# Ledger of designs, part 42: designed miniproteins, single chains, continued (3)

Each design is a single chain, and the fold is of that chain. pLDDT is the mean over its residues in the fold that is shown.

## One batch from the design tools (miniprotein)

Design m9429
Fold by ESMFold2-Fast:
Structure m9429 (fold): chain A 77 residues (1-77)
Amino acid sequence: TYSFRFGVQEILPDGSLKPLFESESGLAESEEAAIEAAKKAAQDLGLPEGTRVRVTTLIARGREVRVVTEDLVMKAP
């Protein structure tokens, strides 16, 4: 079992990052499950279509820590 937490930042037109959301710690069965949960949470924020966001997921198992960053464009429902 992995523990994970994630942050969501808006990518502004000048390339700067604006913090939008930080999660509490969660549990995932795999690194992939943690990343998909973070991406789903970003989509569930209800941001306007075309908003660019950066999702950073911190995944830990014992003393091992991995950081995964992915840039997304928000889609309409």
Scores: mean pLDDT 81

Design m9430
Fold by ESMFold2-Fast:
Structure m9430 (fold): chain A 94 residues (1-94)
Amino acid sequence: AARIAALQAEVRAAADRANEEQTEEAIREAMEKLVDGEIEILKDLGLISEEEAKEYRELMKKAIDAALAGDEKKHQEYLEKLEPIREKARKRAE
């Protein structure tokens, strides 16, 4: 109980700190690494082409940049452009 509560508090404190204005760069780096990992897995599984992987990476990077800049319209636009690529990957996985 007490040990679990302390761990949850530490995780929340780390998340809150990462969301501070001065730590947005660390959040961006972590998000970009997650995207790169996802792309490598999708390519290894044959679920996306090299061209789709390039477009996916570029659009995700732009979406992350827009989100961090508070530009919700551009963020939504880039997410909509990603949706067809994600849907194709899902259908190939079925």
Scores: mean pLDDT 71

Design m9431
Fold by ESMFold2-Fast:
Structure m9431 (fold): chain A 55 residues (1-55)
Amino acid sequence: APPPAPPLPPERAAILAEIAGALRELGDLIQEQLERKKQGLPFEPVKVPLVPLPP
């Protein structure tokens, strides 16, 4: 049987949902790097696709 779940206030549940979403996105990026290694490709520096720095 699973352990009893602790009581979560609605604000905590909302925050956890947002964190879970962010972690899922981060996990997707990690999987891309792992896939490159499995394909036998050399590891290249990962570009963070948030805000491109101007030249």
Scores: mean pLDDT 67

Design m9432
Fold by ESMFold2-Fast:
Structure m9432 (fold): chain A 83 residues (1-83)
Amino acid sequence: SLLEKLLNEAKKLLDQSIELAKNGEDLEEAKKLFNEGKKLLDEMMKLILTHTPTPPQSVIDAIEEELKKKEEEFEKILKEREE
């Protein structure tokens, strides 16, 4: 489905940003990719909430949990590499 394709694309962007941050080659580019992935997830959430009178809570929870885990991992790497 379209939502599954968008979710997979967002995950790829987030994973690429984490990989770049781990390598320490271009932290600014890593941050840009992470922001793009996060923006895509935010847009998906808005679409789900707007077009579904009773949103599937399991899907919402899965997206939010995935984002939180990626944010925590990314922030930890940035602190160790940049700070």
Scores: mean pLDDT 76

Design m9433
Fold by ESMFold2-Fast:
Structure m9433 (fold): chain A 120 residues (1-120)
Amino acid sequence: EEIEELVKELAELAKQPELRGADLKVIEIALRLVEIKERIGEEEVERKLRELEEKNPEVIKDAKEAVLRALRLLLEKAKEVGLPQEVIDEIAALLERAQTAEFLEQVELLVEALKLMEAA
C-alpha cells in the first residue's frame, strides 16, 4: 500500500538525521503524499493514516518528526540564502503550526513552505 510504504520510509528517515540527502528525501515523499491526496481525496488518506496509526503508532510519531525536521531545514536555508523577511516569516509561521498539527496537515505545511521558497 503506497501510503503505508511512504509513511514507513519517513519514520525510518527520522532515525537517520545525519544521513546525507535525508531531508531532500523527506520533501520528495511529502510531495508524493500530497499528490496521492489530490488523487484519492483527503478523507480516504486520513482513513488509511488512522488505520496505520492504530497498528503502528510509533511509525506516525517518527514520520511526524521527519517532516518537522525537514521544515526546520527549509527555514534555516531560507535565512542562509537571504530570502525576503516576509517569506522567512511565512515559513516560520508554517513551522509553528506544524508543531501541533496532525500528520497530513504537517505534510501539507511542508509542501507549502517548499512552494514559498521556490516562488521567491
Scores: mean pLDDT 85

Design m9434
Fold by ESMFold2-Fast:
Structure m9434 (fold): chain A 61 residues (1-61)
Amino acid sequence: MPTEEEARAALRVGQALAGQGDAPPSAAGPRAIELGAQVLSLDSGTPLEEARRAVEAAARA
């Protein structure tokens, strides 16, 4: 599994790409989570489903 730090960084990138750069992680929408998951999957080689779960967990923390 990716680290919590990697998942949080990917979530923040996803939020920026979705136009939610100023929003807290807990306010991340589905588009921000999906974009963050894609970034995490591409950068770390994590399967997309696992990356999505990690980014969703980071948003809920």
Scores: mean pLDDT 79

Design m9435
Fold by ESMFold2-Fast:
Structure m9435 (fold): chain A 70 residues (1-70)
Amino acid sequence: MVKEAEEEGRKAAREAIAREKTLEEAEKALGEKAEEVAKTWSGEEAEAFAEALAAELSEWAEKQKKEAAE
């Protein structure tokens, strides 16, 4: 179900952010995860997963940029 795909995406993003030290490393790891998911899930579910990942990464990236801009 799409909602479960979104939840899985959010969990994957949070786990990668906790493991990786930089946005670039987290994005790379999650990109590989999303590609694997796209091979096993329907397009609709894979898309929901990717959007949830992007949302979590975007929020984290904004915090990183705010700190770097000061």
Scores: mean pLDDT 73

Design m9436
Fold by ESMFold2-Fast:
Structure m9436 (fold): chain A 105 residues (1-105)
Amino acid sequence: SEALQKDIDAGINEIKVAVLETAAKQTENPEAKELLLEDAKLERAIYEAESAGNLAETAALLREHSKLEQKLAEIYEKEGNLEQAKNYQEISALYQRRADELAAQ
């Protein structure tokens, strides 16, 4: 059912946003907090653009998200959290790849 799939996708997006907002509340780094809250906003914006079928807006938002994940990776690297830094680098690369694929359509 397309309706059921949309409800599932919306639920996954809300869980992602809640995880990021919780991480923002738990961080002692003010710069990381601001970026995590911006990440939560971008996740919602990407979901809305994808749901509307706006490929150009989705690609632009995914590129913005990729840059934000890169900034989070740099913060975690400076803090000595190399595992988390690597995770954000990999997420950044995935968002950039997805943006490039959508821009090619």
Scores: mean pLDDT 84

Design m9437
Fold by ESMFold2-Fast:
Structure m9437 (fold): chain A 74 residues (1-74)
Amino acid sequence: SIDELLQALMREVGRALLEGEAAGLSREEMRAIAERIVDDFLAANPDLPEEAAAQLRASAELAVEILAQERRRA
């Protein structure tokens, strides 16, 4: 299901972002990593509905923004 695909992909994005944060990467660098992960996934799954693809992209962007906001508040 799309929910299972979203959860698996978001775990991968989350792990990569946490590793990037630990390495001192910028928000822009972390966004590039998240976008690359999502783009690679979508390229491998071209039959995915446009709505599902948009949801995956939005979820990845939200994860980057949440991490960036928490970093600024620390």
Scores: mean pLDDT 78

Design m9438
Fold by ESMFold2-Fast:
Structure m9438 (fold): chain A 55 residues (1-55)
Amino acid sequence: SREIEWKIMKTSVEIHEQARKEIAEQGLDASQKEAVLGKANLQAQKEIEKIREEG
């Protein structure tokens, strides 16, 4: 449904935006940036899976 798709999109955007803010605020190098983004991707996948299971 549109509601589930919207929740998935919003959740993914919020998690990645938080990661980008952290990277910018801390002035992280390329390796540290990859680690933060990798963790954000994993967190987004887990949250999206939960939303899909609810729908």
Scores: mean pLDDT 81

Design m9439
Fold by ESMFold2-Fast:
Structure m9439 (fold): chain A 67 residues (1-67)
Amino acid sequence: TAEEELATRRRMLEELRRWLEKRKKEAAELAKSPELREQAEAERKRAEDEYRIARRALDDGIAAARS
């Protein structure tokens, strides 16, 4: 049903947010080592970019399911 599809997409969005939070925490831990700060920043930016793309796809899917 449309309600089930919306619930699934919302769950995926929450999982995506938790994934981003976990990746940011991992990058913050990595950044505690000065020699790894640039790597940590690159990983953080990559995670944010992946989140932005995936979130937009989910948002579009939620909008389509509502129509």
Scores: mean pLDDT 79

Design m9440
Fold by ESMFold2-Fast:
Structure m9440 (fold): chain A 89 residues (1-89)
Amino acid sequence: SAVELLEKALEFAKKAVEAAKAGDILKAIGYAIAAIGYCEEALRLAPDNPLVHKACEAIINAIRLALRGDFEGAKAHLEEAKKLIEELK
């Protein structure tokens, strides 16, 4: 389901943020690619669902901020993504 794909995207986004915090940018990018891939698949399954779009935006923003060294901003966007995914259940 789109929810299961978004949960995987969130899991990999969290891994990307932790790798970025550890200074392992190459590993962070690898996890980021996986997270974005799961978001793209969720959007293909539910293209007209605005909560799926918002959850993917939050995941992408979390990754973007983490790669820029803004780990507090990344955490806030991961929490927003989690709330949006729970609303889809």
Scores: mean pLDDT 89

Design m9441
Fold by ESMFold2-Fast:
Structure m9441 (fold): chain A 65 residues (1-65)
Amino acid sequence: MPMVSRTFSHPDLAEKLEQVKEAAKKSGVSIHTDLSAGRVVVSGTEEQVEEAAKRLEELGFRRVG
């Protein structure tokens, strides 16, 4: 299946890190966090990334790419 990536940002990423990890686990995506930039890259199938996007947006994350 094709793998896709999407980037999200939140100023309080470090404080929300455990919630981000839980959202990733529930969606089946892999994550890469950049705490200094307040960014998370989520990677997986189209469906997994869309589920992760929904969960991250519920946590107040903004899509940046």
Scores: mean pLDDT 81

Design m9442
Fold by ESMFold2-Fast:
Structure m9442 (fold): chain A 56 residues (1-56)
Amino acid sequence: MMREATLAAKEVLKKMGSEPLVATVDAQQRAFDEAKKLGLSDEDAATAVMMAMMML
């Protein structure tokens, strides 16, 4: 589950990578929501987004 959430978050962030800061914040929120959709806790979803950001 964590791996799938991290990959989903990475794809969301990758699509928004060249966007302005406002769009970057929106991308992080979308990535978090996607991880939550997979059944992760708030802490695990935040970790998945953080790990996805480190991979970019």
Scores: mean pLDDT 68

Design m9443
Fold by ESMFold2-Fast:
Structure m9443 (fold): chain A 91 residues (1-91)
Amino acid sequence: SAAEEARRRELIEAEIWDSFLRMMAAIAALATAPGENVSAVADQIYKELLAAKSSQELIDILNKLGFNISEEQAQQMLDARKILAERGLVG
């Protein structure tokens, strides 16, 4: 029903924002450590992004990595992380 459709859309949107964070981590890793260490650097950057507790902290990390995002985008990323964590889909 409508509630099930809303939860499905919420999950899809959360997965899209998580994919965007993972892609930004991968791009930053490629810029800083091209070669065999890319996966380890990308994982470390992604973990740092996941550790951010506020939209401002997330913006600060992403700005340091060369990405400009709005407060609205940062908040959507935090909300997505919370949704995925509540569903047991991210560690």
Scores: mean pLDDT 83

Design m9444
Fold by ESMFold2-Fast:
Structure m9444 (fold): chain A 78 residues (1-78)
Amino acid sequence: APSEDEKLEALVARIQAEGRELGERYRDASEEEQLKALIEFLDDIIARLRAELDPANPRVAAALAQLERMRKEAEEKL
């Protein structure tokens, strides 16, 4: 079975690809539309991390904390 670190790396690769596609899709959108899309995307990836990975792993916990901060910053810009 893959380790939590291997699962995290695989999920990060998927998230990076999805994030680039989202960025291209919303490239010409308003800042408000871009922020709303980012918040929805962050909610989805936080949910996936919590479902697929063990938050007791310190790398997973750090990734979740960073994503929560990014979500809060995006909400504050709306």
Scores: mean pLDDT 82

Design m9445
Fold by ESMFold2-Fast:
Structure m9445 (fold): chain A 87 residues (1-87)
Amino acid sequence: SSSSDRQQAIQQLQQALDQLRQGPQTVDTGIAIGNIQDAITLAQQGNIDDAITQAQNALDFAQRGGAPQSVIDQIQNAISLLQRAQS
């Protein structure tokens, strides 16, 4: 269901957020953290379109910041789940 996909996406974003906060702190990872926080808030509010945009922006900055593949995978999985929730 779209609510289940949304809840799973929020869980993936929370895991990515926790890992980024525990890793090396750079300008790019700081921006990614902010974008993940915004994506979580928007997803919780049911604003899926804006949540996807923020998660995509977080993905770009996490990659630039050299985030671990586990974080990249979590953000990508969250985007896919949000896109399913949108359908």
Scores: mean pLDDT 90

Design m9446
Fold by ESMFold2-Fast:
Structure m9446 (fold): chain A 87 residues (1-87)
Amino acid sequence: SVEERGRRIRERFAALTPEQRKRYVELRNKVFEEIGKKVVEKYGRATPEAMAEAASEILGIEVKNPDDPVEIFAELDEAVLDRFEAE
């Protein structure tokens, strides 16, 4: 559920040191800017479908609930954390 994913994301973020949180926020901002640029470039507007498609291309993820913006953002945050932890 969105609530379960949100809780997991918050727990993972809370486990980071202040220095790691700063680097994570920088990565998250970069990823979200790239997604936003791709959405405008390919679709001309931010729909849930356009966000899901751009996120799939940039993060290499399959968005399970593309009709729900809250679920999309939760999946994005989880994928960004996964990428950050893999670096």
Scores: mean pLDDT 76

Design m9447
Fold by ESMFold2-Fast:
Structure m9447 (fold): chain A 80 residues (1-80)
Amino acid sequence: AVTAEQHARFAANVQAEVREALRADPPLSQREIAERAGVSVGTVSRIIRGETEGISFETMRKISFAIGVAALERAVERVF
């Protein structure tokens, strides 16, 4: 089971990932992250603000995975 401490650490990491993705070149928008993760734009906005206590581990995992996939797609596009 995911503990509250594990959830908090993972949420902090996902917040950092989202903020980094928004500042990348080219940046990911909040909308694109939300669409790729299958979550609402409001959920992404809450994570950016650090309002993460009400957001499930599974939702955080979806967001982290979506950002990783987007970064990989961009890496492939830059090479090929």
Scores: mean pLDDT 81

Design m9448
Fold by ESMFold2-Fast:
Structure m9448 (fold): chain A 71 residues (1-71)
Amino acid sequence: MKESLQQLWQAMRDLVESASKGDKKKVEQSKQQVDQALQQLDKEDPQKGQQLRPSVDSLKQQADNIINGTS
């Protein structure tokens, strides 16, 4: 596995965990890590980056909804 892909998966897991715990600051940090990892992946493997972008965007939105208490 490419390092950028591994970093993306780890960042996505951190985001889910942070959102589940209600840690707003950690969610914000994890969103930045996810964005950074996705940018690195897109630079190394643009096709894979494009394939994962919708899932990443969806996950970030779900995390925001959880932390903000949106139904």
Scores: mean pLDDT 78

Design m9449
Fold by ESMFold2-Fast:
Structure m9449 (fold): chain A 103 residues (1-103)
Amino acid sequence: MIEEELERVERRFREALERGDANGIAVSLIEAMELLEKDPDNERVRELAYRAAEELARIASEETKTFVIMSLSATITNSESPVTRKLAEDMIDMVNGKKAKLR
């Protein structure tokens, strides 16, 4: 059901990554979290979210990081999916560099 949407998000993520477009990567992370709400068991969506968060930790400005963290915090508050909430918490930690320091 989400295959076409996922391929579109993956393409936008790749294009943003090639351009060094942190805002485009941030949008891709948010779209990946929306796809995970629809398909919580989708490993490709999870992998995309992890990659986007790692790149944002590396290249994003503090303003872009704040925008992403606010969006992920809204997901934690509003999502009915424990899997989506847990991934959003992990993404906040990764964007802040906390999980990257523990790897």
Scores: mean pLDDT 80

Design m9450
Fold by ESMFold2-Fast:
Structure m9450 (fold): chain A 112 residues (1-112)
Amino acid sequence: MEEERERLEREIEEARAEGTAEGYLREYRAHLELGVIAAREGDKEAAIEHGEKALEALRKAIELNLDNMTVAQEVAAYLRLVGAEVNFELAKKALEEGDYEKAAAYLESMKE
């Protein structure tokens, strides 16, 4: 939906302006939602670009918060990143096979 896309693009701009770990996590989620929309529309290129930008935002969120994490929280953060990277590789494979519904599902799973 066009209104949803415009809302998500605004969220990304506001999140980037904050320059905080919380801001980068919001940017991560917004890019994933845009990636899901692109995948459902059959826009493979846009879906991949949003997934890549989402992972970049997640990495920055973790890096900014490392000094404030316990060892357990740091391990949990990196396990989340690995899970997101695996789901993104599965999403790219689904996009290559033309399975846009499956690709959207894998991009949704990156939010977990």
Scores: mean pLDDT 86

Design m9451
Fold by ESMFold2-Fast:
Structure m9451 (fold): chain A 57 residues (1-57)
Amino acid sequence: MEYKTLTLRFPADVPEEEARAAAIAEAQAKYPDGTVVSVRLEREGDELVVTVTVAIP
C-alpha cells in the first residue's frame, strides 16, 4: 500500500466545507482507486491550505 499527498491552496475567505469538498474531488479524480484517509486544513495568512492523504492499493 502506498500513500499519496495532495496539497491545494484556497483564499482564506472560501468556506472550509467547499475547500474540503473540492480537495477530496480532486484527489478522487487523480486517484480513482484510492481511499481518502486524511484531510487536514490549515490557515496560512490569507490562504487556506488543504492537504489530502490517499491510500493506494
Scores: mean pLDDT 82

Design m9452
Fold by ESMFold2-Fast:
Structure m9452 (fold): chain A 75 residues (1-75)
Amino acid sequence: MAKLTEEIEVSGSKAKEVLEETAAYYRSKGAEVEVDLEAGKLRVVMDIDAPADVLVKAKLNSDTGELELEITELP
């Protein structure tokens, strides 16, 4: 079993609301969740059925809806 680590950064006027709702969602799925509301950041770790650990970095602007994703397989 591999680990999925998702690092989410949210900017804009609704950043805190989006981060809190996203954290609650992942906690409901049994993921480990770390939130930094002041920095606008959320880190999620969960088990996945994959051959390697995966790091996902997401940047979301809550005002524009722009989303940037970076996905990396860890060795």
Scores: mean pLDDT 81

Design m9453
Fold by ESMFold2-Fast:
Structure m9453 (fold): chain A 84 residues (1-84)
Amino acid sequence: DPSVQEALTRLGHGEAFDKLVELADELGVPVSALPFRFGRGGSEAERLAAAARLGVPVDFFERLEAEFERLSVEALVEAVNRVV
């Protein structure tokens, strides 16, 4: 959840987090799964419908997926540095 919140903040859509939690609950998935569920690998129609529901741009989930992947890499690098 903190990684999703950080990704949303970096994209300028921190306010969308509560709506993403509601959507995740309706789908029965963790909120951290939503960037991949509605990212580039999903249906375009489903992405557009979800973006409209959240009141965000049509490319929101594609950007969220990319930002979340970037944060995952940053977290791995930081974890390695913290062990030293």
Scores: mean pLDDT 72

Design m9454
Fold by ESMFold2-Fast:
Structure m9454 (fold): chain A 97 residues (1-97)
Amino acid sequence: MAKEKLEEGKKYAKEGDLKKAIEKYVEAIELSGGPGEEDKEKMEIFLKAAVNLAQVYAKQGDLEEAISILEASLELAKKYGLDELAKEIEKRLEELK
């Protein structure tokens, strides 16, 4: 279910429906168990949804919100040993500065 909402969010973002993309990414985040989740796969879905949500905020011009989400997501990615995702988040942060 969380993965399904993540994919729906990606589809809406690609189509330019940023409002629906945000709604679906938020649903994916809520369904993935949040930042206390012990299941690594669910945590990865949570972080991917959060990173994609941050990209939508950046596209809307909400750079402060986008940076805040990416910084929080980077801390969690490092904490859970998601090294490749952490590198992706660091690259996204550099692109917004």
Scores: mean pLDDT 81

Design m9455
Fold by ESMFold2-Fast:
Structure m9455 (fold): chain A 63 residues (1-63)
Amino acid sequence: SSMAQQQRLRASMVETLRELAEEYGADPALVNKAIQAIEEGADPETLSALFAAVAADIRARVG
């Protein structure tokens, strides 16, 4: 992907993650790790794994 496209994707990910963290009270350590990875430009595979971990944490809280 182009650098501009990746930059826009990162911004969207951070925004979504902040919204989910605020609404569901996701684990701060997981959320912080995911945001840090996004800001450091981690690979999509790494970001996907961290997002999956955050989603699993949220599901455990609402289920």
Scores: mean pLDDT 78

Design m9456
Fold by ESMFold2-Fast:
Structure m9456 (fold): chain A 72 residues (1-72)
Amino acid sequence: SLTELQQNLEEAKDLELQGTVESLREANRKYGVVLGLLDIKKALGMLTPEHEELRKEAEDGYNRVLEKLPPR
């Protein structure tokens, strides 16, 4: 649901704000979950303008966190 996507996005933002390697890894995973769920909604033709906004935020957060993580 939209609410579940918003909740995961807010949790990811909170984890990103904590700024530890562990919290950044969890944030990256949470942003990835949001993006994966939105990809499923897109494939089903269920994407709304609200979903597009969440996708933009999740994609920006995912890329931002990935930049801050140490290489594997």
Scores: mean pLDDT 82

Design m9457
Fold by ESMFold2-Fast:
Structure m9457 (fold): chain A 73 residues (1-73)
Amino acid sequence: GAWEVAQRDPSDPEARRERLKLAAAYAKSQGVDLDTVRRTFLAAGYDPELVDEAVAEVEKLTEEQIRKLAAEG
């Protein structure tokens, strides 16, 4: 399944982080705060370092940039 594809490329943390970033931006656009997004990803078993990096990247984005990323998903 999709999770197996993500798990089979441990040598591409950038692609994995980018996917987490898009998911975090989407959740933020729906009114979910980044602390809740971070805890949800950690509870789902995602790599803590990649989760923290993805959340930090979304935190740097403006509201307009977040809405644009959410529209792409």
Scores: mean pLDDT 73

Design m9458
Fold by ESMFold2-Fast:
Structure m9458 (fold): chain A 92 residues (1-92)
Amino acid sequence: MIDRIAEYLREQGVEVTREQIRNAIAGKASPELQLLVKTAMIEIKVKELTKPLGDSLNDEQEEKVVEEVYKELGIDEEDLKRWEELARELAA
């Protein structure tokens, strides 16, 4: 997972070390890096789960996949709220 996150972020023009990614997952990095790493994890898992389903997901199927990704990554309602607060802080 960490190597996939590093590759994804590198494709977005963000260079990060495996240690920085581990620290972000543990909540020990900057809010910006934590948000980037979490976004990368979600995107990687969505692609992994949608690969066997083919090219045409409707909105309801896509929402269900996102919900399963959150469940697999241990993302609860409290985590989503925390990440929304971090996103607002970075936008300010």
Scores: mean pLDDT 71

Design m9459
Fold by ESMFold2-Fast:
Structure m9459 (fold): chain A 95 residues (1-95)
Amino acid sequence: MSPLEYLASDKAVRMQVKILNLNDEQAEKLYKDIEELLSKDPELRAQVEAIIRRDLGDRYETLTPKERAAALYLASFYVKNPPIEELEKIIDKYS
């Protein structure tokens, strides 16, 4: 699946709209929920870290809470075997 095909899906559009509507407190909670998910799976964490280094590098540390949450969430979808159901459960908390 190309990144453009995924971003054009109803699910990806809905996810982006939801992230854009988060306030800073919600964005920090989303970030923590994803970090907790990654802490349980070292191989997933390594893949996400590799994607962030490739796409953002040192810029990741200078991002706002909302931007960091969005970057971490999206990077988790770009791994070889993304935990889609777990990522959806996390974002659904912010409905």
Scores: mean pLDDT 71

Design m9460
Fold by ESMFold2-Fast:
Structure m9460 (fold): chain A 101 residues (1-101)
Amino acid sequence: MKEEALKKARIALGLAGLGGYLASQGKIDEAIKELEEAVRYAEEAKRLAKEVDPEAAEKLDQAVRYARKGIEALKKGDTDKAVEYAQKAIDYLEEAIKILE
């Protein structure tokens, strides 16, 4: 459970980073796709983390929330807000990973 949560959180981190980078390059459709994948993996990590570490699960919940805000900002054409929200998602994913290590 803990090892699987950590693996899923690490995948989500990589995808969120790629999504934020693509958004900064104006590659909006690609950024949305990567952030949607990051949300999927972060939600799986959160589900697994709830069974082993509630603090990590709370950080993963925040990461999902900010990644979703990033996607909505991209859909509205607010790339600056999208990059800000992607960075918040990354920060929370990194905190969750530190707890799960």
Scores: mean pLDDT 88

Design m9461
Fold by ESMFold2-Fast:
Structure m9461 (fold): chain A 99 residues (1-99)
Amino acid sequence: SSEFVEGKRVRAVFEFDGTPTAGQLSGVALILMEAGVPVEVIKEVVDILESKEKKSLEYEGERIRIKVEAKEDGSAKVEIEYIEGEYSLPPEPIEMKEV
């Protein structure tokens, strides 16, 4: 194998058959924030998901890749890939430190 950097990818796909709920949009935004995506990019992703227009966005950062596709019928898809081995495991939501 020639690429150690891609040894462990985490891939998450969110498919929406219609306009996402506020809770679903907040969930996607939180995941993107925790993955280190810039706030401006996150806001554009949410904007696309709330739109009922045919729009797409691709973003490639050092640790994350995002593909968003929205269709005129209100359906949308968000595909997120990041490298788990590059990411220090986030602390559990209840505790920020193991003491």
Scores: mean pLDDT 66

Design m9462
Fold by ESMFold2-Fast:
Structure m9462 (fold): chain A 68 residues (1-68)
Amino acid sequence: MSLREKVIEEAKKLAEKYGDRVFTPEEVLEIAEKLGASKEAIEKARKLMKENPDVSVREILDVIEKEE
């Protein structure tokens, strides 16, 4: 199972527990860190967020998955 799939599954569990919510890139990044994403993948995703504050959740997930 890819890291993206693990992040999405965990996000679904959190949404079920805490109700209907819109996930921000920051929240997705925190979930990926908890699921064991590498420090390098997290740092690259954070760099993208700093350079582009309007970055989408999809773009964050793509960066994390590519660094697997």
Scores: mean pLDDT 70

Design m9463
Fold by ESMFold2-Fast:
Structure m9463 (fold): chain A 76 residues (1-76)
Amino acid sequence: TPPARELTEEEKEELERTRELQREAAETRDPALIREATRLRARLSARLKGIEDEELIEKLLEATENRDEKAVDELL
């Protein structure tokens, strides 16, 4: 179960950046920031769950853009 392994320094920085964007998106309710924060979080979550297949990550991003929460949950 992620993050079961120790995060790399790069992954820690990506996680912090993602959290910051999510906080900004929640505060401003800017649709563009919400979309970007959601996409970055989805990509990071897939990677932390061990999904390194670029096709699966791409499908996850597409599902996130379409706001298909069921598809996102199934891919993660």
Scores: mean pLDDT 68

